# Ledger of designs, part 92: designed miniproteins, single chains, continued (5)

Each design is a single chain, and the fold is of that chain. pLDDT is the mean over its residues in the fold that is shown.

## One batch from the design tools (miniprotein)

Design m19407
Fold by ESMFold2-Fast:
Structure m19407 (fold): chain A 105 residues (1-105)
Amino acid sequence: MEKEEEERKKKAEELLGQGRQLLLEGRYEEAVEKFEEAIELYPTAEGYLALGEALFELGRYEEAKEYYLKAIELDPNYKEAWVKLAEVLRKLGKYEEAEEALKKA
């Protein structure tokens, strides 16, 4: 139902905002929880990117890569997600894959 979907989307956007604030405060584990709640309510490329960013800050690079790929799957033209994918690939020592990701940005 359109109206129920709109309410879920709005709640997810509020949770993304809360997660972003926690991320800025260095509260990475709490940011992950907020981003996971947002994605569960309404999965978006932005939500997956944000979760990946929080996981990257925690040094959880393989998980961050997985969520950046999910963001790209939802929006292949999401330039920021390709840039973040390249950054995490460099952290994993996958330099050739990182350069290919940047060509998509």
Scores: mean pLDDT 88

Design m19408
Fold by ESMFold2-Fast:
Structure m19408 (fold): chain A 97 residues (1-97)
Amino acid sequence: SPEELAKAAERDVEENKDASDVVRAVLLIDLGGAYRDNGDYEKAIEAYEKASETSDLYLRAKALDNLGEAYADMGDWEKADEAYKKSKKALDEYRKS
């Protein structure tokens, strides 16, 4: 269930708190997805915002795109557009690297 997946993702993040930034970003994206699937949009937004702090441009773009989708699910189109624009910028930088 989405609730069981969210609890599993919470455990994965806690168990990997000392892991690399990239590993933590992947797990935070998964956590955000699990929260979103469970309808916990505020927790999903928090997880995606943390994931977006990663130095990995591809994961940053992915986290920001998912953040935009979470805001869109809540009807906050202005914050969704802002997140999508940041995602596009990160992806454009990734393609140049």
Scores: mean pLDDT 89

Design m19409
Fold by ESMFold2-Fast:
Structure m19409 (fold): chain A 59 residues (1-59)
Amino acid sequence: GEKYAKRAENAAKAAKALGDEKGAKEAQIWSDLARKYAEEGNEEKAKEYMEKASEAAGG
């Protein structure tokens, strides 16, 4: 879970660094969910939301 949450957070940060405000905002929402599920031990959902964050970030 933790690994996926970190990847989701990095995707949101990358979008923000590129000036993609819309993608960054959406990726940030998904990264928050990935972190929540990682903390709950739900690795499958953490991965799912990490993938959504990456898509929103365009990476």
Scores: mean pLDDT 81

Design m19410
Fold by ESMFold2-Fast:
Structure m19410 (fold): chain A 66 residues (1-66)
Amino acid sequence: MSLRELGEEVRALVARLHAAGGAIAPALRALLERYSAALAAARSEEEVKAVLEAAVADLRALEATL
C-alpha cells in the first residue's frame, strides 16, 4: 500500500468511527493524538509509512468493537 493509499484508508476509517460517535469518541481521539505525535516525530518516508500502517491496524481494531 502506498503512502497515499494509507492516508486515504486512515481518512475513511476515521470518518466511519466519527459517524459511530458516542462511547468510542474518547478512544478515537486518543489514537489520533498518539499518531499525530508519531507522524510529527517521523524523519523518513519509511517511518511515516510504518506509523500510518499502525494507525490503520488500531483504527480497524476499534471499528471491530462497534
Scores: mean pLDDT 81

Design m19411
Fold by ESMFold2-Fast:
Structure m19411 (fold): chain A 65 residues (1-65)
Amino acid sequence: SDAEEIEKLAEELRRKAEELEKRGLTKPAQVLRETADRVLEAKSLEEAREIAEEGERKALQLYLE
């Protein structure tokens, strides 16, 4: 179901955030945690995917700077 895929997507983002935090990348980790919260608030799987993609882009930009 869409709800199960949305939950899985949020879990993946939180897992990535934990890995980044362990490496000292606090700002990228915070972005992914906030993105996971927004993914859980999404009204559709399509919206959840768009939120996740944007959040991952922002985290990557901070990581590369």
Scores: mean pLDDT 86

Design m19412
Fold by ESMFold2-Fast:
Structure m19412 (fold): chain A 77 residues (1-77)
Amino acid sequence: NREKELKRMKEEAAETLREISKETGSEDVLKRAEEAMKRSLNELLAYLHSLFTETSKDPSQARVSKKLAETIEKLEK
């Protein structure tokens, strides 16, 4: 059960990262996130937290910031 939930949460994180990549047009952001996800959940979480901090400073990215916060909360459970 826990492994299936973790996989689902990682898939939700990947969807959020794809949305960010589309909005920023940055392949580097997507590549860094994919590398973190392959290495460990903790590295993915650290990267998502840094993205949340950056997007929360920009009002135009408020929706992306909200999705990041929701994804982080699910992954931290």
Scores: mean pLDDT 71

Design m19413
Fold by ESMFold2-Fast:
Structure m19413 (fold): chain A 74 residues (1-74)
Amino acid sequence: DAEQTRRIAEALIELSEKVSEYLPEEVKKEVEERIEEARRRLERGDYEGALRIAMDTLSWLIENYPEAVGKALG
């Protein structure tokens, strides 16, 4: 379901943006680059590609910056 894939990708991108507010400046820039790539994929209709980038980004954030993820969630 392409529409579900798009909605999930958009939600994960939004969450990654919120997490980026709690990151060190250098890390924030790297995350912003990944978010921009995911957004470009969404704009081009590559919802699966956007979802993969968003999932990979969020997994990396959970592993390396779990406190920032916790702050973004609540």
Scores: mean pLDDT 88

Design m19414
Fold by ESMFold2-Fast:
Structure m19414 (fold): chain A 120 residues (1-120)
Amino acid sequence: MEERRELARKVADILTKNPEAVEIVREGAQRAAAEGLPLAKSVLETIVNAAERGDRETVAAILEGAFDTLERYDPEKAREYFEKIKEALEKGNYVEATKIAVDMVIDAARAEQERLEAAA
């Protein structure tokens, strides 16, 4: 939990300081929309809006929540995303870290969307 929170805060810091990283998230939202993933699109658009206003805490909370959601449905995949983002950050590759974080959010939202549809 604590390591995941720290990772989410580092990615949130990148998103609030780097317009290029925000554009990667916006492209992810467009991709999610094209794939028919309304929950993923909505979550990514919320991240874009929070990042553009400098709301690092909201961005971090959404990323942490996405990790928690993915771990609940697919703990192995959650660990793989965590390690990949951590490695990209350690290498100073914020573009790669952001792309991996977007893919993680999309997979988490897809799992939650499938749960909501099954409950309907």
Scores: mean pLDDT 86

Design m19415
Fold by ESMFold2-Fast:
Structure m19415 (fold): chain A 55 residues (1-55)
Amino acid sequence: SMAARRAKYLADAEADRKAAEELRKEAEKDPSNVATYSAAKLLEVAAEINRELAE
């Protein structure tokens, strides 16, 4: 159903947002690790895409 697909996208967006927040905290501890910062940015973009797909 459309409702089930929307709920899945919202759940995926929230999971990606939380993962990005944790990676941002790790990037703050080691700013020289550009891979961690890049991973956080990619998850932020993924969360935004999933949120858009839920609309």
Scores: mean pLDDT 84

Design m19416
Fold by ESMFold2-Fast:
Structure m19416 (fold): chain A 64 residues (1-64)
Amino acid sequence: MITVTGTGAGRGGAQSIAGGVVDFDPEAKARVEGDTVTVTTPSQEAADLAAEAIRQLGGTAEIK
């Protein structure tokens, strides 16, 4: 499982990213806490999609 943590995308951005990643990979799990989104996925493509979306919204993304 790959974990992506994003901060600074805003609450709406975090929720949008969470929904988009789960829609892309139904095995993904997403959690939103304020302006922080945490995505856990077996898919590298879903992880990369989440990280890029966070960065495009002006946030910072970390992949583990």
Scores: mean pLDDT 81

Design m19417
Fold by ESMFold2-Fast:
Structure m19417 (fold): chain A 55 residues (1-55)
Amino acid sequence: SEEIKRLWEELLRTSMELIKAAVEYALFNSEEARKKIDELAKKIEELDKRLKELQ
């Protein structure tokens, strides 16, 4: 379904952003990057839950 495709695309994009934020945190010890990691991790959990409910 189109909804499932959209959720997988959003999961992929969010995962890539998490990797970038993790690299920024590792290299620069940025508190802003740490907060972004927390926010992105929560979003991934929400997307995963929605995907499981639709399948």
Scores: mean pLDDT 85

Design m19418
Fold by ESMFold2-Fast:
Structure m19418 (fold): chain A 78 residues (1-78)
Amino acid sequence: GTAEAVTLSEETLELAKGEVVSVTAPATATPSLYVATLRNENGEVAAVASAVSSTAVTLDLTAPESGTYTVTLRRQAV
């Protein structure tokens, strides 16, 4: 069956236009899909980065405009 997605981290940040937020996903015993999402104050997606990995991976998100954002990292086993 398809594994359910799990939230690994969530953080609220004040970001300037063009500022990069780096989210690091840990190594796992099995390959996993990691999705990092940057959402603005209205809950709208401003940036998304994803990778499938069994080793540690860093995902970079760039703020398109200055504002308050929520950064969420999710994992789904594959």
Scores: mean pLDDT 80

Design m19419
Fold by ESMFold2-Fast:
Structure m19419 (fold): chain A 58 residues (1-58)
Amino acid sequence: EEEKLRKEYQKLVSKAVGYDIRAIGAEIDGDEETAKKYREESKKYLEKADELQKKLES
């Protein structure tokens, strides 16, 4: 179902954006290690979104 895949894609992207925002906050606080962890979590969600995107592209 394309609609279900698009909805799931948007959820994954939203989670990735949330982690990126937290990473920026950690960077401002000078906590590079925590920022790196949040960036890595964001990347994982973006990779899952990319897999769904491949299915949507046929």
Scores: mean pLDDT 81

Design m19420
Fold by ESMFold2-Fast:
Structure m19420 (fold): chain A 63 residues (1-63)
Amino acid sequence: MEELWERAGELYIRVKDEARALGGPEADRVIAEVDQAIAQHRDDPEGLLKALEELRRRVEALR
């Protein structure tokens, strides 16, 4: 459990930073979805990790 939350925290920071660096309406949407994923998965670190991994791939696809 602890390691899953650590991984989620690292990924959360990375996705938001990458989206902020990219900028624009699509990147802003990803940032909003990251915040939503955290709110939706407060007690589900595995689901949060999966959601953040998908959002990271979306940011990568915007480049």
Scores: mean pLDDT 79

Design m19421
Fold by ESMFold2-Fast:
Structure m19421 (fold): chain A 83 residues (1-83)
Amino acid sequence: SEDEEIQSQLDTLEEDLEELKELLEKNEFSDELLKKIIKSLEETLELLDELKKKTKNEELKKRIEELKKKIKELIEEIKEKLK
């Protein structure tokens, strides 16, 4: 099912985001690497918008919006580190 594939992708993205947050807290990253991370997170936001268009499941749409919010918050935190 397309919804099952979306759920699996969301589970992976949520795990990857939590791992990235821990890495950013424990390690100092170069400005070049932080900019690459921002670009990757922005590309993930585009992917989430496409996944939202593919599903009619309201719970999956809510998960996508919550994940988008967390990613946007992380992008802003990384941008503050670049100032």
Scores: mean pLDDT 87

Design m19422
Fold by ESMFold2-Fast:
Structure m19422 (fold): chain A 100 residues (1-100)
Amino acid sequence: SKKDALLAQLEKLIAALETYLATGDLSPKDKKILQEAIKLMKDFLEFAKTASDEELLKKAKELEKKMKELISQLENPSVADLLEGARDFVVALAKQMVKA
């Protein structure tokens, strides 16, 4: 289904972020922030599998807020850009899933 394809895209993004966490030259602080961001995205992925359209949009807004708080603490601007892209992707994905 279209929803399954969108969830698969989120799974691939999470895997890419986990690879970056494992192989990237990150400060201990940025590594911890990236770990917390990955956890938020994994929690969203599991929630999205069974959530109603209203619950999904609400959860995406909560994730957006938490991600903005995490991004503001990052020391490396490249990591900040990466997580801003990931945040925007999840918000766009939630809107697309509601339409699917």
Scores: mean pLDDT 86

Design m19425
Fold by ESMFold2-Fast:
Structure m19425 (fold): chain A 91 residues (1-91)
Amino acid sequence: MTKLQAEIDLALVLMGLSVLKTHPGEPEEDLRLAERIAKLAREAAPDLSPEELRRLAEALREAAEAARARGNLEAAELLERTAEELEERAE
């Protein structure tokens, strides 16, 4: 992926995570959004700096906590696993 495309994907992922955190929908809908977010985050990760990876992982964890509080355990688990993958890459 190009660095510019990775930056665009980072912005889209952060926006999507904000939506999941503040305006959750139906559990299946939120899970599908979480899956799209996880895919974009993983695709962008190789071209992100360690600082950007840590910021993204923090945002993913915040969204996971919000999903868990709503009882959407599948979305929460997916977002948490994605955050862990990015944190490992940042080290």
Scores: mean pLDDT 82

Design m19426
Fold by ESMFold2-Fast:
Structure m19426 (fold): chain A 71 residues (1-71)
Amino acid sequence: KSVEELKEEIKKLSEKLLEALSNGDYESAIKYAEELIKTLEELKEKDPEFAKNLDEVIEALKKLIEELKKK
């Protein structure tokens, strides 16, 4: 995938994640967060200069998944 395709997927997955969280759909929220982490890791490989900003977001998503799994 291109960098632009990955950025578009990140945007769509982020919107789906926020909608799932607002609806209390924690199963879907975990799924979208996991897919978002995978897409962000692919973007890090293709754009290493942007990678430092992505590490913070990836760690935040991992913490979110752990909190949602406790519910």
Scores: mean pLDDT 80

Design m19427
Fold by ESMFold2-Fast:
Structure m19427 (fold): chain A 68 residues (1-68)
Amino acid sequence: EIPADYEEYTVEKKTNLFEIADEVADKDPRFAHLKSVEGRVELYRLNKDILDNPDDIEAGTVLIVPFD
């Protein structure tokens, strides 16, 4: 499933998907849903082909972030 609206997010430091979800949600209220279980699951699904491990995301990785 591909959402109609998404934005690219470049990871600045080695981190995990939970931290990214929280940071993106805190910066832009359009992504507040990423603090929910459903939003985090969607974020993971969109990036599963990019991420080998959602707990260890390398600096410079470009992720797809879905709008609500």
Scores: mean pLDDT 75

Design m19428
Fold by ESMFold2-Fast:
Structure m19428 (fold): chain A 55 residues (1-55)
Amino acid sequence: SKEIEELAKELGLSPKSVEGAIKAILSGDPVLIGVVKHDLGEENYKKLKELAEKL
Protein backbone atom coordinates (compact mmCIF):
# COMPACT_ATOMS: atom_id res chain seq x y z
CA SER A 1 0.00 0.00 0.00
CA LYS A 2 1.02 3.66 -0.40
CA GLU A 3 1.04 4.14 3.38
CA ILE A 4 3.52 1.25 3.79
CA GLU A 5 5.78 2.72 1.07
CA GLU A 6 5.69 6.18 2.70
CA LEU A 7 6.50 4.87 6.21
CA ALA A 8 9.29 2.65 4.81
CA LYS A 9 10.89 5.73 3.21
CA GLU A 10 10.51 7.74 6.47
CA LEU A 11 12.10 5.00 8.63
CA GLY A 12 14.81 4.03 6.09
CA LEU A 13 13.42 0.48 5.84
CA SER A 14 12.26 -1.65 2.90
CA PRO A 15 8.48 -1.87 2.29
CA LYS A 16 8.77 -5.64 2.95
CA SER A 17 10.32 -4.96 6.39
CA VAL A 18 7.50 -2.52 7.26
CA GLU A 19 4.87 -5.04 6.06
CA GLY A 20 6.50 -7.82 8.13
CA ALA A 21 6.61 -5.62 11.24
CA ILE A 22 2.93 -4.64 10.80
CA LYS A 23 1.96 -8.34 10.46
CA ALA A 24 3.88 -9.10 13.68
CA ILE A 25 2.10 -6.25 15.52
CA LEU A 26 -1.35 -7.30 14.20
CA SER A 27 -0.68 -10.92 15.25
CA GLY A 28 -0.75 -9.84 18.93
CA ASP A 29 2.12 -12.27 19.61
CA PRO A 30 4.22 -10.77 22.45
CA VAL A 31 7.38 -12.54 21.20
CA LEU A 32 7.07 -11.18 17.64
CA ILE A 33 6.15 -7.71 18.94
CA GLY A 34 9.18 -7.86 21.28
CA VAL A 35 11.47 -8.63 18.31
CA VAL A 36 10.11 -5.59 16.40
CA LYS A 37 10.67 -3.32 19.44
CA HIS A 38 14.19 -4.68 20.01
CA ASP A 39 15.35 -4.59 16.37
CA LEU A 40 13.69 -1.34 15.21
CA GLY A 41 13.38 0.53 18.53
CA GLU A 42 10.44 1.87 20.55
CA GLU A 43 9.96 5.05 18.45
CA ASN A 44 9.76 3.09 15.16
CA TYR A 45 7.50 0.52 16.85
CA LYS A 46 5.04 3.29 17.84
CA LYS A 47 4.89 4.59 14.25
CA LEU A 48 4.42 1.05 12.88
CA LYS A 49 1.64 0.36 15.42
CA GLU A 50 -0.14 3.61 14.47
CA LEU A 51 -0.07 2.60 10.79
CA ALA A 52 -1.22 -0.97 11.62
CA GLU A 53 -4.24 0.43 13.54
CA LYS A 54 -5.22 2.56 10.49
CA LEU A 55 -5.04 -0.34 8.00
Scores: mean pLDDT 83

Design m19429
Fold by ESMFold2-Fast:
Structure m19429 (fold): chain A 86 residues (1-86)
Amino acid sequence: MKEDEEIKEYVKKAKEALEKGDIEKAKEYLFKAQEIIDERIKKIAEELGVKEGSEEAEKKLLEEIEKLRTEADEELEKLMKEVQEL
């Protein structure tokens, strides 16, 4: 849950930067939030004991990620899409 709070904080800062028209800062905050998600994915992979690069590992990771997906993760994905189209 600590990681979810950190993701929320970066998403909030990214939204504030976008409201100010600071697209560069928004991208930086979204990138930092994405790094936290990537670290979470890596931790889940380690906990599952799955081999990196296998199709079975990919499927198991996706299932566990889906179960742990929070509102902050959904908001980040939406903002990343909006910023990539700018």
Scores: mean pLDDT 70

Design m19430
Fold by ESMFold2-Fast:
Structure m19430 (fold): chain A 83 residues (1-83)
Amino acid sequence: SLLEGLGAYERGDYEEAVKHFKEAIKKDPNNVVAWTNLGLALRKLGKYEEAIEAYQKALKLNPKNQVARRNLEESKRLLEEKK
């Protein structure tokens, strides 16, 4: 379902992308790509708190993931601005 999630994300169907990325994580909880893309899809939906959690899990698995790190900091900024 990682490929299905990526396809949904590319089409702008972010809610469907979230479902597929969660299914990919259920099958492989160590899939850094699935965690990172889950965060990206959640961020597109304005779910910044959930996106932050997904990026933190990606960084726990791979601390050198620059995409997850940059998007984590940006999601924290967007969450602060939403208040």
Scores: mean pLDDT 87

Design m19432
Fold by ESMFold2-Fast:
Formats: sequence, C-alpha cells, structure tokens
Structure m19432 (fold): chain A 70 residues (1-70)
Amino acid sequence: PVEALQKGLEAYRKGLEAKKNGDYEKAVEYFRKAIEYFREALKQSPQPEAVQQFLDRVEAELKKIEEELK
C-alpha cells in the first residue's frame, strides 16, 4: 500500500518535470503511470481521501496536457 503511493508520487513528480521541460509525451506517460499507482493505493489505503486528492490532481494535469496536444 505505502509502496504504491510512493511510486505514484514519484511518477507524478517526474510527470511535472517533463511537462515543465515541454516533453508532453513523457509527461503523459508519467501521469498515466501515477494514476495507475494511485488507483492501486486507493484500493489499499486507510486514508482513501488523501489518495483521491492526488489522483484528482494528476487527472487534471493529464487533461490539461491532452488539451495542449490538440
């Protein structure tokens, strides 16, 4: 459970760095990876609300990048 949350946070951080550098393809890959990890963490978390907040944030970032790639 803790491992999935940590992997999600690391993937999200790498996604933000890729986005900042203009590498939207890498940012999308990392954000999708973060979403997968956060979904796994959510199923196992004793604090699902906190994990849901991270998931919502990553989904919002992904949507914003997908709009930029139009």
Scores: mean pLDDT 79

Design m19433
Fold by ESMFold2-Fast:
Structure m19433 (fold): chain A 56 residues (1-56)
Amino acid sequence: GMRDELIERAESLLLAEYGGQLGPEEIRALAKEVVERLGEEVRDDEKMLAEARKML
């Protein structure tokens, strides 16, 4: 579904940015949380990364 697509997108970008600092379970949890906060705005890479940064 749309939510699964957005989580997969967020997870891919977060893995690229933080994959050396966070484990796969932490990346997935962060991806789910940013999708819950931003919805479709997670497609804006800069906005997604800024929101994720607030949770680190």
Scores: mean pLDDT 83

Design m19434
Fold by ESMFold2-Fast:
Structure m19434 (fold): chain A 78 residues (1-78)
Amino acid sequence: SARAAREAALAERGDALEADPAARARIEAFVAAQKPRAEAARAAGRSEEATKELGEEVVALVSELLGVPAAEVRALMA
């Protein structure tokens, strides 16, 4: 199907990022930032808002690294 073919193409793009030091550095920086952000949000009573913000930032990061529109990333995650 067209969906399965597109998912396979995106998986190949994901594999290519494994060889890209800049993409790896961006992912590592993003992951490292999450624990202190989650702790701060919990202390402020903003855990629900922080979870929504994180979801949109994940969509934006994946969109940037794979070179696909954010709307397509959201459709694949749904």
Scores: mean pLDDT 79

Design m19435
Fold by ESMFold2-Fast:
Structure m19435 (fold): chain A 70 residues (1-70)
Amino acid sequence: GRVGLTRGNVTRLKDGALSLHPDNEKIKKLIEELDKLVDEMEKNPEKFLELYSEINKKIDELLKEVEKLE
């Protein structure tokens, strides 16, 4: 389902970011915040639309941070 696809995409992004920048504190913090949002979405599927918006914002922040380090 959509929740499972979101978890999979977030996991891929987290693994990639940590592989490239394993000791970056800001990236680690963004990943922790993403994990909390995805966990809340899985526990409360009725909040999917609200949490999906927040997850996408956090993904954008993570990608922007990774881009700054290139």
Scores: mean pLDDT 76

Design m19436
Fold by ESMFold2-Fast:
Structure m19436 (fold): chain A 92 residues (1-92)
Amino acid sequence: MEVEKLLEEAKELAAEAAEAYAKGDFEKAKELDEKAMEKAKEAVELAGNTREAYLRALAAMYEGVAEGFEKAGDEELAALARRRAEEARAAL
Protein backbone atom coordinates (compact mmCIF):
# COMPACT_ATOMS: atom_id res chain seq x y z
CA MET A 1 0.00 0.00 0.00
CA GLU A 2 1.09 3.65 -0.52
CA VAL A 3 1.28 4.26 3.27
CA GLU A 4 3.62 1.27 3.73
CA LYS A 5 5.82 2.51 0.86
CA LEU A 6 6.13 5.97 2.46
CA LEU A 7 6.98 4.42 5.86
CA GLU A 8 9.67 2.23 4.26
CA GLU A 9 11.14 5.30 2.51
CA ALA A 10 11.09 7.23 5.82
CA LYS A 11 12.81 4.31 7.59
CA GLU A 12 15.56 4.11 4.93
CA LEU A 13 16.18 7.88 5.07
CA ALA A 14 16.27 7.78 8.90
CA ALA A 15 18.89 5.00 8.74
CA GLU A 16 21.02 7.08 6.33
CA ALA A 17 20.64 10.13 8.61
CA ALA A 18 21.79 8.13 11.66
CA GLU A 19 24.84 6.83 9.75
CA ALA A 20 25.74 10.39 8.65
CA TYR A 21 25.32 11.63 12.25
CA ALA A 22 27.58 8.84 13.60
CA LYS A 23 30.26 9.81 11.01
CA GLY A 24 30.10 13.48 12.09
CA ASP A 25 28.40 14.71 8.89
CA PHE A 26 25.77 16.75 10.72
CA GLU A 27 24.68 18.78 7.66
CA LYS A 28 23.93 15.61 5.67
CA ALA A 29 22.29 14.01 8.72
CA LYS A 30 19.95 17.02 9.10
CA GLU A 31 18.98 16.97 5.39
CA LEU A 32 18.25 13.22 5.46
CA ASP A 33 16.34 13.47 8.76
CA GLU A 34 14.16 16.27 7.35
CA LYS A 35 13.39 14.11 4.28
CA ALA A 36 12.60 11.14 6.52
CA MET A 37 10.21 13.24 8.63
CA GLU A 38 8.51 14.55 5.45
CA LYS A 39 7.85 10.98 4.23
CA ALA A 40 6.61 9.93 7.68
CA LYS A 41 4.28 12.96 7.80
CA GLU A 42 2.90 12.10 4.33
CA ALA A 43 2.23 8.52 5.52
CA VAL A 44 0.42 9.75 8.67
CA GLU A 45 -1.69 12.22 6.64
CA LEU A 46 -2.58 9.57 4.02
CA ALA A 47 -3.58 7.14 6.83
CA GLY A 48 -6.01 9.75 8.26
CA ASN A 49 -3.92 11.51 10.95
CA THR A 50 -4.86 8.96 13.64
CA ARG A 51 -2.90 8.24 16.84
CA GLU A 52 -2.30 4.71 15.45
CA ALA A 53 -0.87 6.12 12.18
CA TYR A 54 1.42 8.47 14.16
CA LEU A 55 2.69 5.63 16.40
CA ARG A 56 3.34 3.34 13.40
CA ALA A 57 5.32 6.12 11.70
CA LEU A 58 7.25 6.82 14.92
CA ALA A 59 8.13 3.11 15.26
CA ALA A 60 9.30 2.94 11.61
CA MET A 61 11.48 6.05 12.06
CA TYR A 62 13.15 4.68 15.23
CA GLU A 63 13.69 1.28 13.54
CA GLY A 64 15.53 3.15 10.76
CA VAL A 65 17.61 5.12 13.27
CA ALA A 66 18.53 1.86 15.07
CA GLU A 67 19.64 0.20 11.78
CA GLY A 68 21.74 3.25 10.88
CA PHE A 69 23.51 3.40 14.25
CA GLU A 70 24.07 -0.39 14.23
CA LYS A 71 25.63 -0.18 10.76
CA ALA A 72 27.85 2.68 12.01
CA GLY A 73 28.91 0.59 15.05
CA ASP A 74 27.13 2.67 17.70
CA GLU A 75 25.53 -0.19 19.65
CA GLU A 76 24.34 2.02 22.54
CA LEU A 77 22.42 4.50 20.35
CA ALA A 78 21.11 1.60 18.24
CA ALA A 79 19.74 -0.12 21.39
CA LEU A 80 18.14 3.14 22.58
CA ALA A 81 16.45 3.66 19.19
CA ARG A 82 15.15 0.05 19.19
CA ARG A 83 13.69 0.61 22.66
CA ARG A 84 11.91 3.77 21.41
CA ALA A 85 10.46 1.78 18.47
CA GLU A 86 9.21 -0.97 20.83
CA GLU A 87 7.61 1.65 23.12
CA ALA A 88 5.78 3.18 20.13
CA ARG A 89 4.49 -0.27 19.06
CA ALA A 90 3.47 -1.14 22.65
CA ALA A 91 1.38 2.08 22.73
CA LEU A 92 -0.68 0.82 19.76
Scores: mean pLDDT 86

Design m19437
Fold by ESMFold2-Fast:
Structure m19437 (fold): chain A 81 residues (1-81)
Amino acid sequence: MAEEYRARGEEALAAGDYRAAAEHYMRAALLAKAAGDYAAAAEYLRRAAEALAADNSLSPEERAAARERLTARAAELEARA
């Protein structure tokens, strides 16, 4: 269920594990999209984008590119909601 991956993403974010948080939020978005909940899927992708933006293990270019791609995908899903 998407909510379980959302909860895991929140726990990873609280622990400072931004990569794991982004992975969990992206999985939550995939499950929400599969269930037809495009609004929730868009919200989870935005949360994944914010987690990646905080990940200091990525280069600034990698963070910007990942954030842009996830935000654009979220906007596309929200337009379908």
Scores: mean pLDDT 82

Design m19438
Fold by ESMFold2-Fast:
Structure m19438 (fold): chain A 74 residues (1-74)
Amino acid sequence: MSEELEKGFIAYQTGDYESAVKYFEKAIEENDPLKHLAYYYKGLALEKLGKYEEAKKYFEIARELAKKNNESLT
């Protein structure tokens, strides 16, 4: 797990959804092996910020990446 992905989870858990979005975006940019989780949690953080259409886009990306890794997000 990258430092950026870890910081994103901490920010999400503490309710700092704006910082969570930024950290998950950095994890995606750094091509973290768990970037499908970064896309998913970025979607969750955007949903908490009321950005539902943006959140939907990131959930779809996360789902497609999870399929390639033979993993389920649910």
Scores: mean pLDDT 79

Design m19439
Fold by ESMFold2-Fast:
Structure m19439 (fold): chain A 56 residues (1-56)
Amino acid sequence: SVSEEELAKAREAAETAKDPTTKAVAYYELSRVLEMLGGDPEEAARARELALELQR
């Protein structure tokens, strides 16, 4: 489905990003996609935590 494709692309972007700043942005994007699509709120929160950790 479109939702699953969006999530897969967001995850791949986060995992393949080389620099911490780009990777953090990708995890923020993943968290937003999960929230907008009504996905698992725990997964969305985890993605946000990873983004914050990478910005530290």
Scores: mean pLDDT 78

Design m19440
Fold by ESMFold2-Fast:
Structure m19440 (fold): chain A 105 residues (1-105)
Amino acid sequence: SVEEAKEEIDRRLKALEQRMKSLSPEEQEEFAKKLLEILEKDAEAVLAGDLEAIKSGFIYELLSKNPERRKEIFSYFLRELAKVLKSLGFDEEAEKLLELAEELS
């Protein structure tokens, strides 16, 4: 369900936030940039309706379980991830994630 998907996203993002906080500032920046690159490609895949092109295993599994609500679930993930990145000082990356979420609306 969409609610179960949102709960799983919230759990995963809490784990991601803790992982990022354990990294050096330089490693955090590299991680945030690589994550954005992957998610930009995943957003293109979702917009094209090509689920097989999704690179993020977590996103693939999540959207495969909710085929009729893919854009809503992925948009929620991007908006919640943007909050995490902004809290860590990655405002530019957060804004780009919000732009991707808007394209999915």
Scores: mean pLDDT 87

Design m19441
Fold by ESMFold2-Fast:
Order: structure tokens, then C-alpha cells, then sequence
Structure m19441 (fold): chain A 88 residues (1-88)
């Protein structure tokens, strides 16, 4: 349960950051939040379009926030090392 809640928090943080940077519209942000809570073909299509347009930044933000979380909870070093490898 806690891990799923933290995953949702990380993704919401990414959406907020992209919106703050003007990389997505408020409408896209709302649809992405809807996708996280209730996936539908319509919200998935918007999520794919945003991901394709901003893939590198989304992947970097996701990895950085997940790595930060794993370091905070004292996750096994092997999991931390695997995420750091992906950030190279």
C-alpha cells in the first residue's frame, strides 16, 4: 500500500513540475491525473502523447524521485545502484 501511494505521489510531482515549466497544458495535467487514478483509453492516449513529447525529462524526473525515495527508506544498495545506472 505505502509503495503504491508513494508511486502515485512521484507521478503527481512529475505532472506538477511539467505544468510549472509550461511543458504541458492544464488540460493535459488534469487528464494525466485522471489516468493515474482511473485509466481509460482516452486518458492513456494523452499520457502516451505527453510521454513521447517529453520522454527524456519524464524518465529522468521519475528515476531521480524514485532514487530519492529509495535512499530515504534505506532500500537495498542493489536497487539504488540499478537506478543510478539508468540515470547515466
Amino acid sequence: MADREKHVEIVRRIIEELLAQGKITPEEAALLLAFIERPTPETEAVARAVYERHRDEIEELYLRLTLEYYKEIGAPQEKIDALEELLK
Scores: mean pLDDT 77

Design m19442
Fold by ESMFold2-Fast:
Structure m19442 (fold): chain A 57 residues (1-57)
Amino acid sequence: MAENAKRAVDLIAEVTREELGEEASQKVRDAGLKAIEAGKTPMEAVKAAFDAYRAAK
């Protein structure tokens, strides 16, 4: 379960790096991983990553 969420977060972070650079990508990874470590669902972790992506725009 956690591995699939990490893969999804990593993919969002890679897209973020292409569009917004490495700092934004790191924020996306940090947000997603924080949600995973807090025991949130994979969908909540993905939403946290997308929220960080939108905030970095």
Scores: mean pLDDT 79

Design m19443
Fold by ESMFold2-Fast:
Structure m19443 (fold): chain A 100 residues (1-100)
Amino acid sequence: SPVDKAIEMLKKIAENFKKLSDEELRQIVKEAAEEVGMSLTDEQIDALVEELKEFIDSGGDKNKITKSGITLEEFLQHLIDAIGEEKFMRFLELLEKKVK
């Protein structure tokens, strides 16, 4: 599934995410979103960064309930539904390149 592909990509980059400050992670997320043509508000970027940090802290547990009250799997599915699988996968590829 697209969510399973997203989780596997996030697991690959998780160790590099741990090396970044919150501000560096926020900036990388913003730049990657802009490059794929996603117009995210500051609030949406902050929410995405928080979900990514919770994913990293959980060791990649897709079933963990986030601060929004849904699982990480449901959060990722909502993003894919909103922007499309192709754009979301491109976004993750850009994140991987930027966090190396």
Scores: mean pLDDT 76

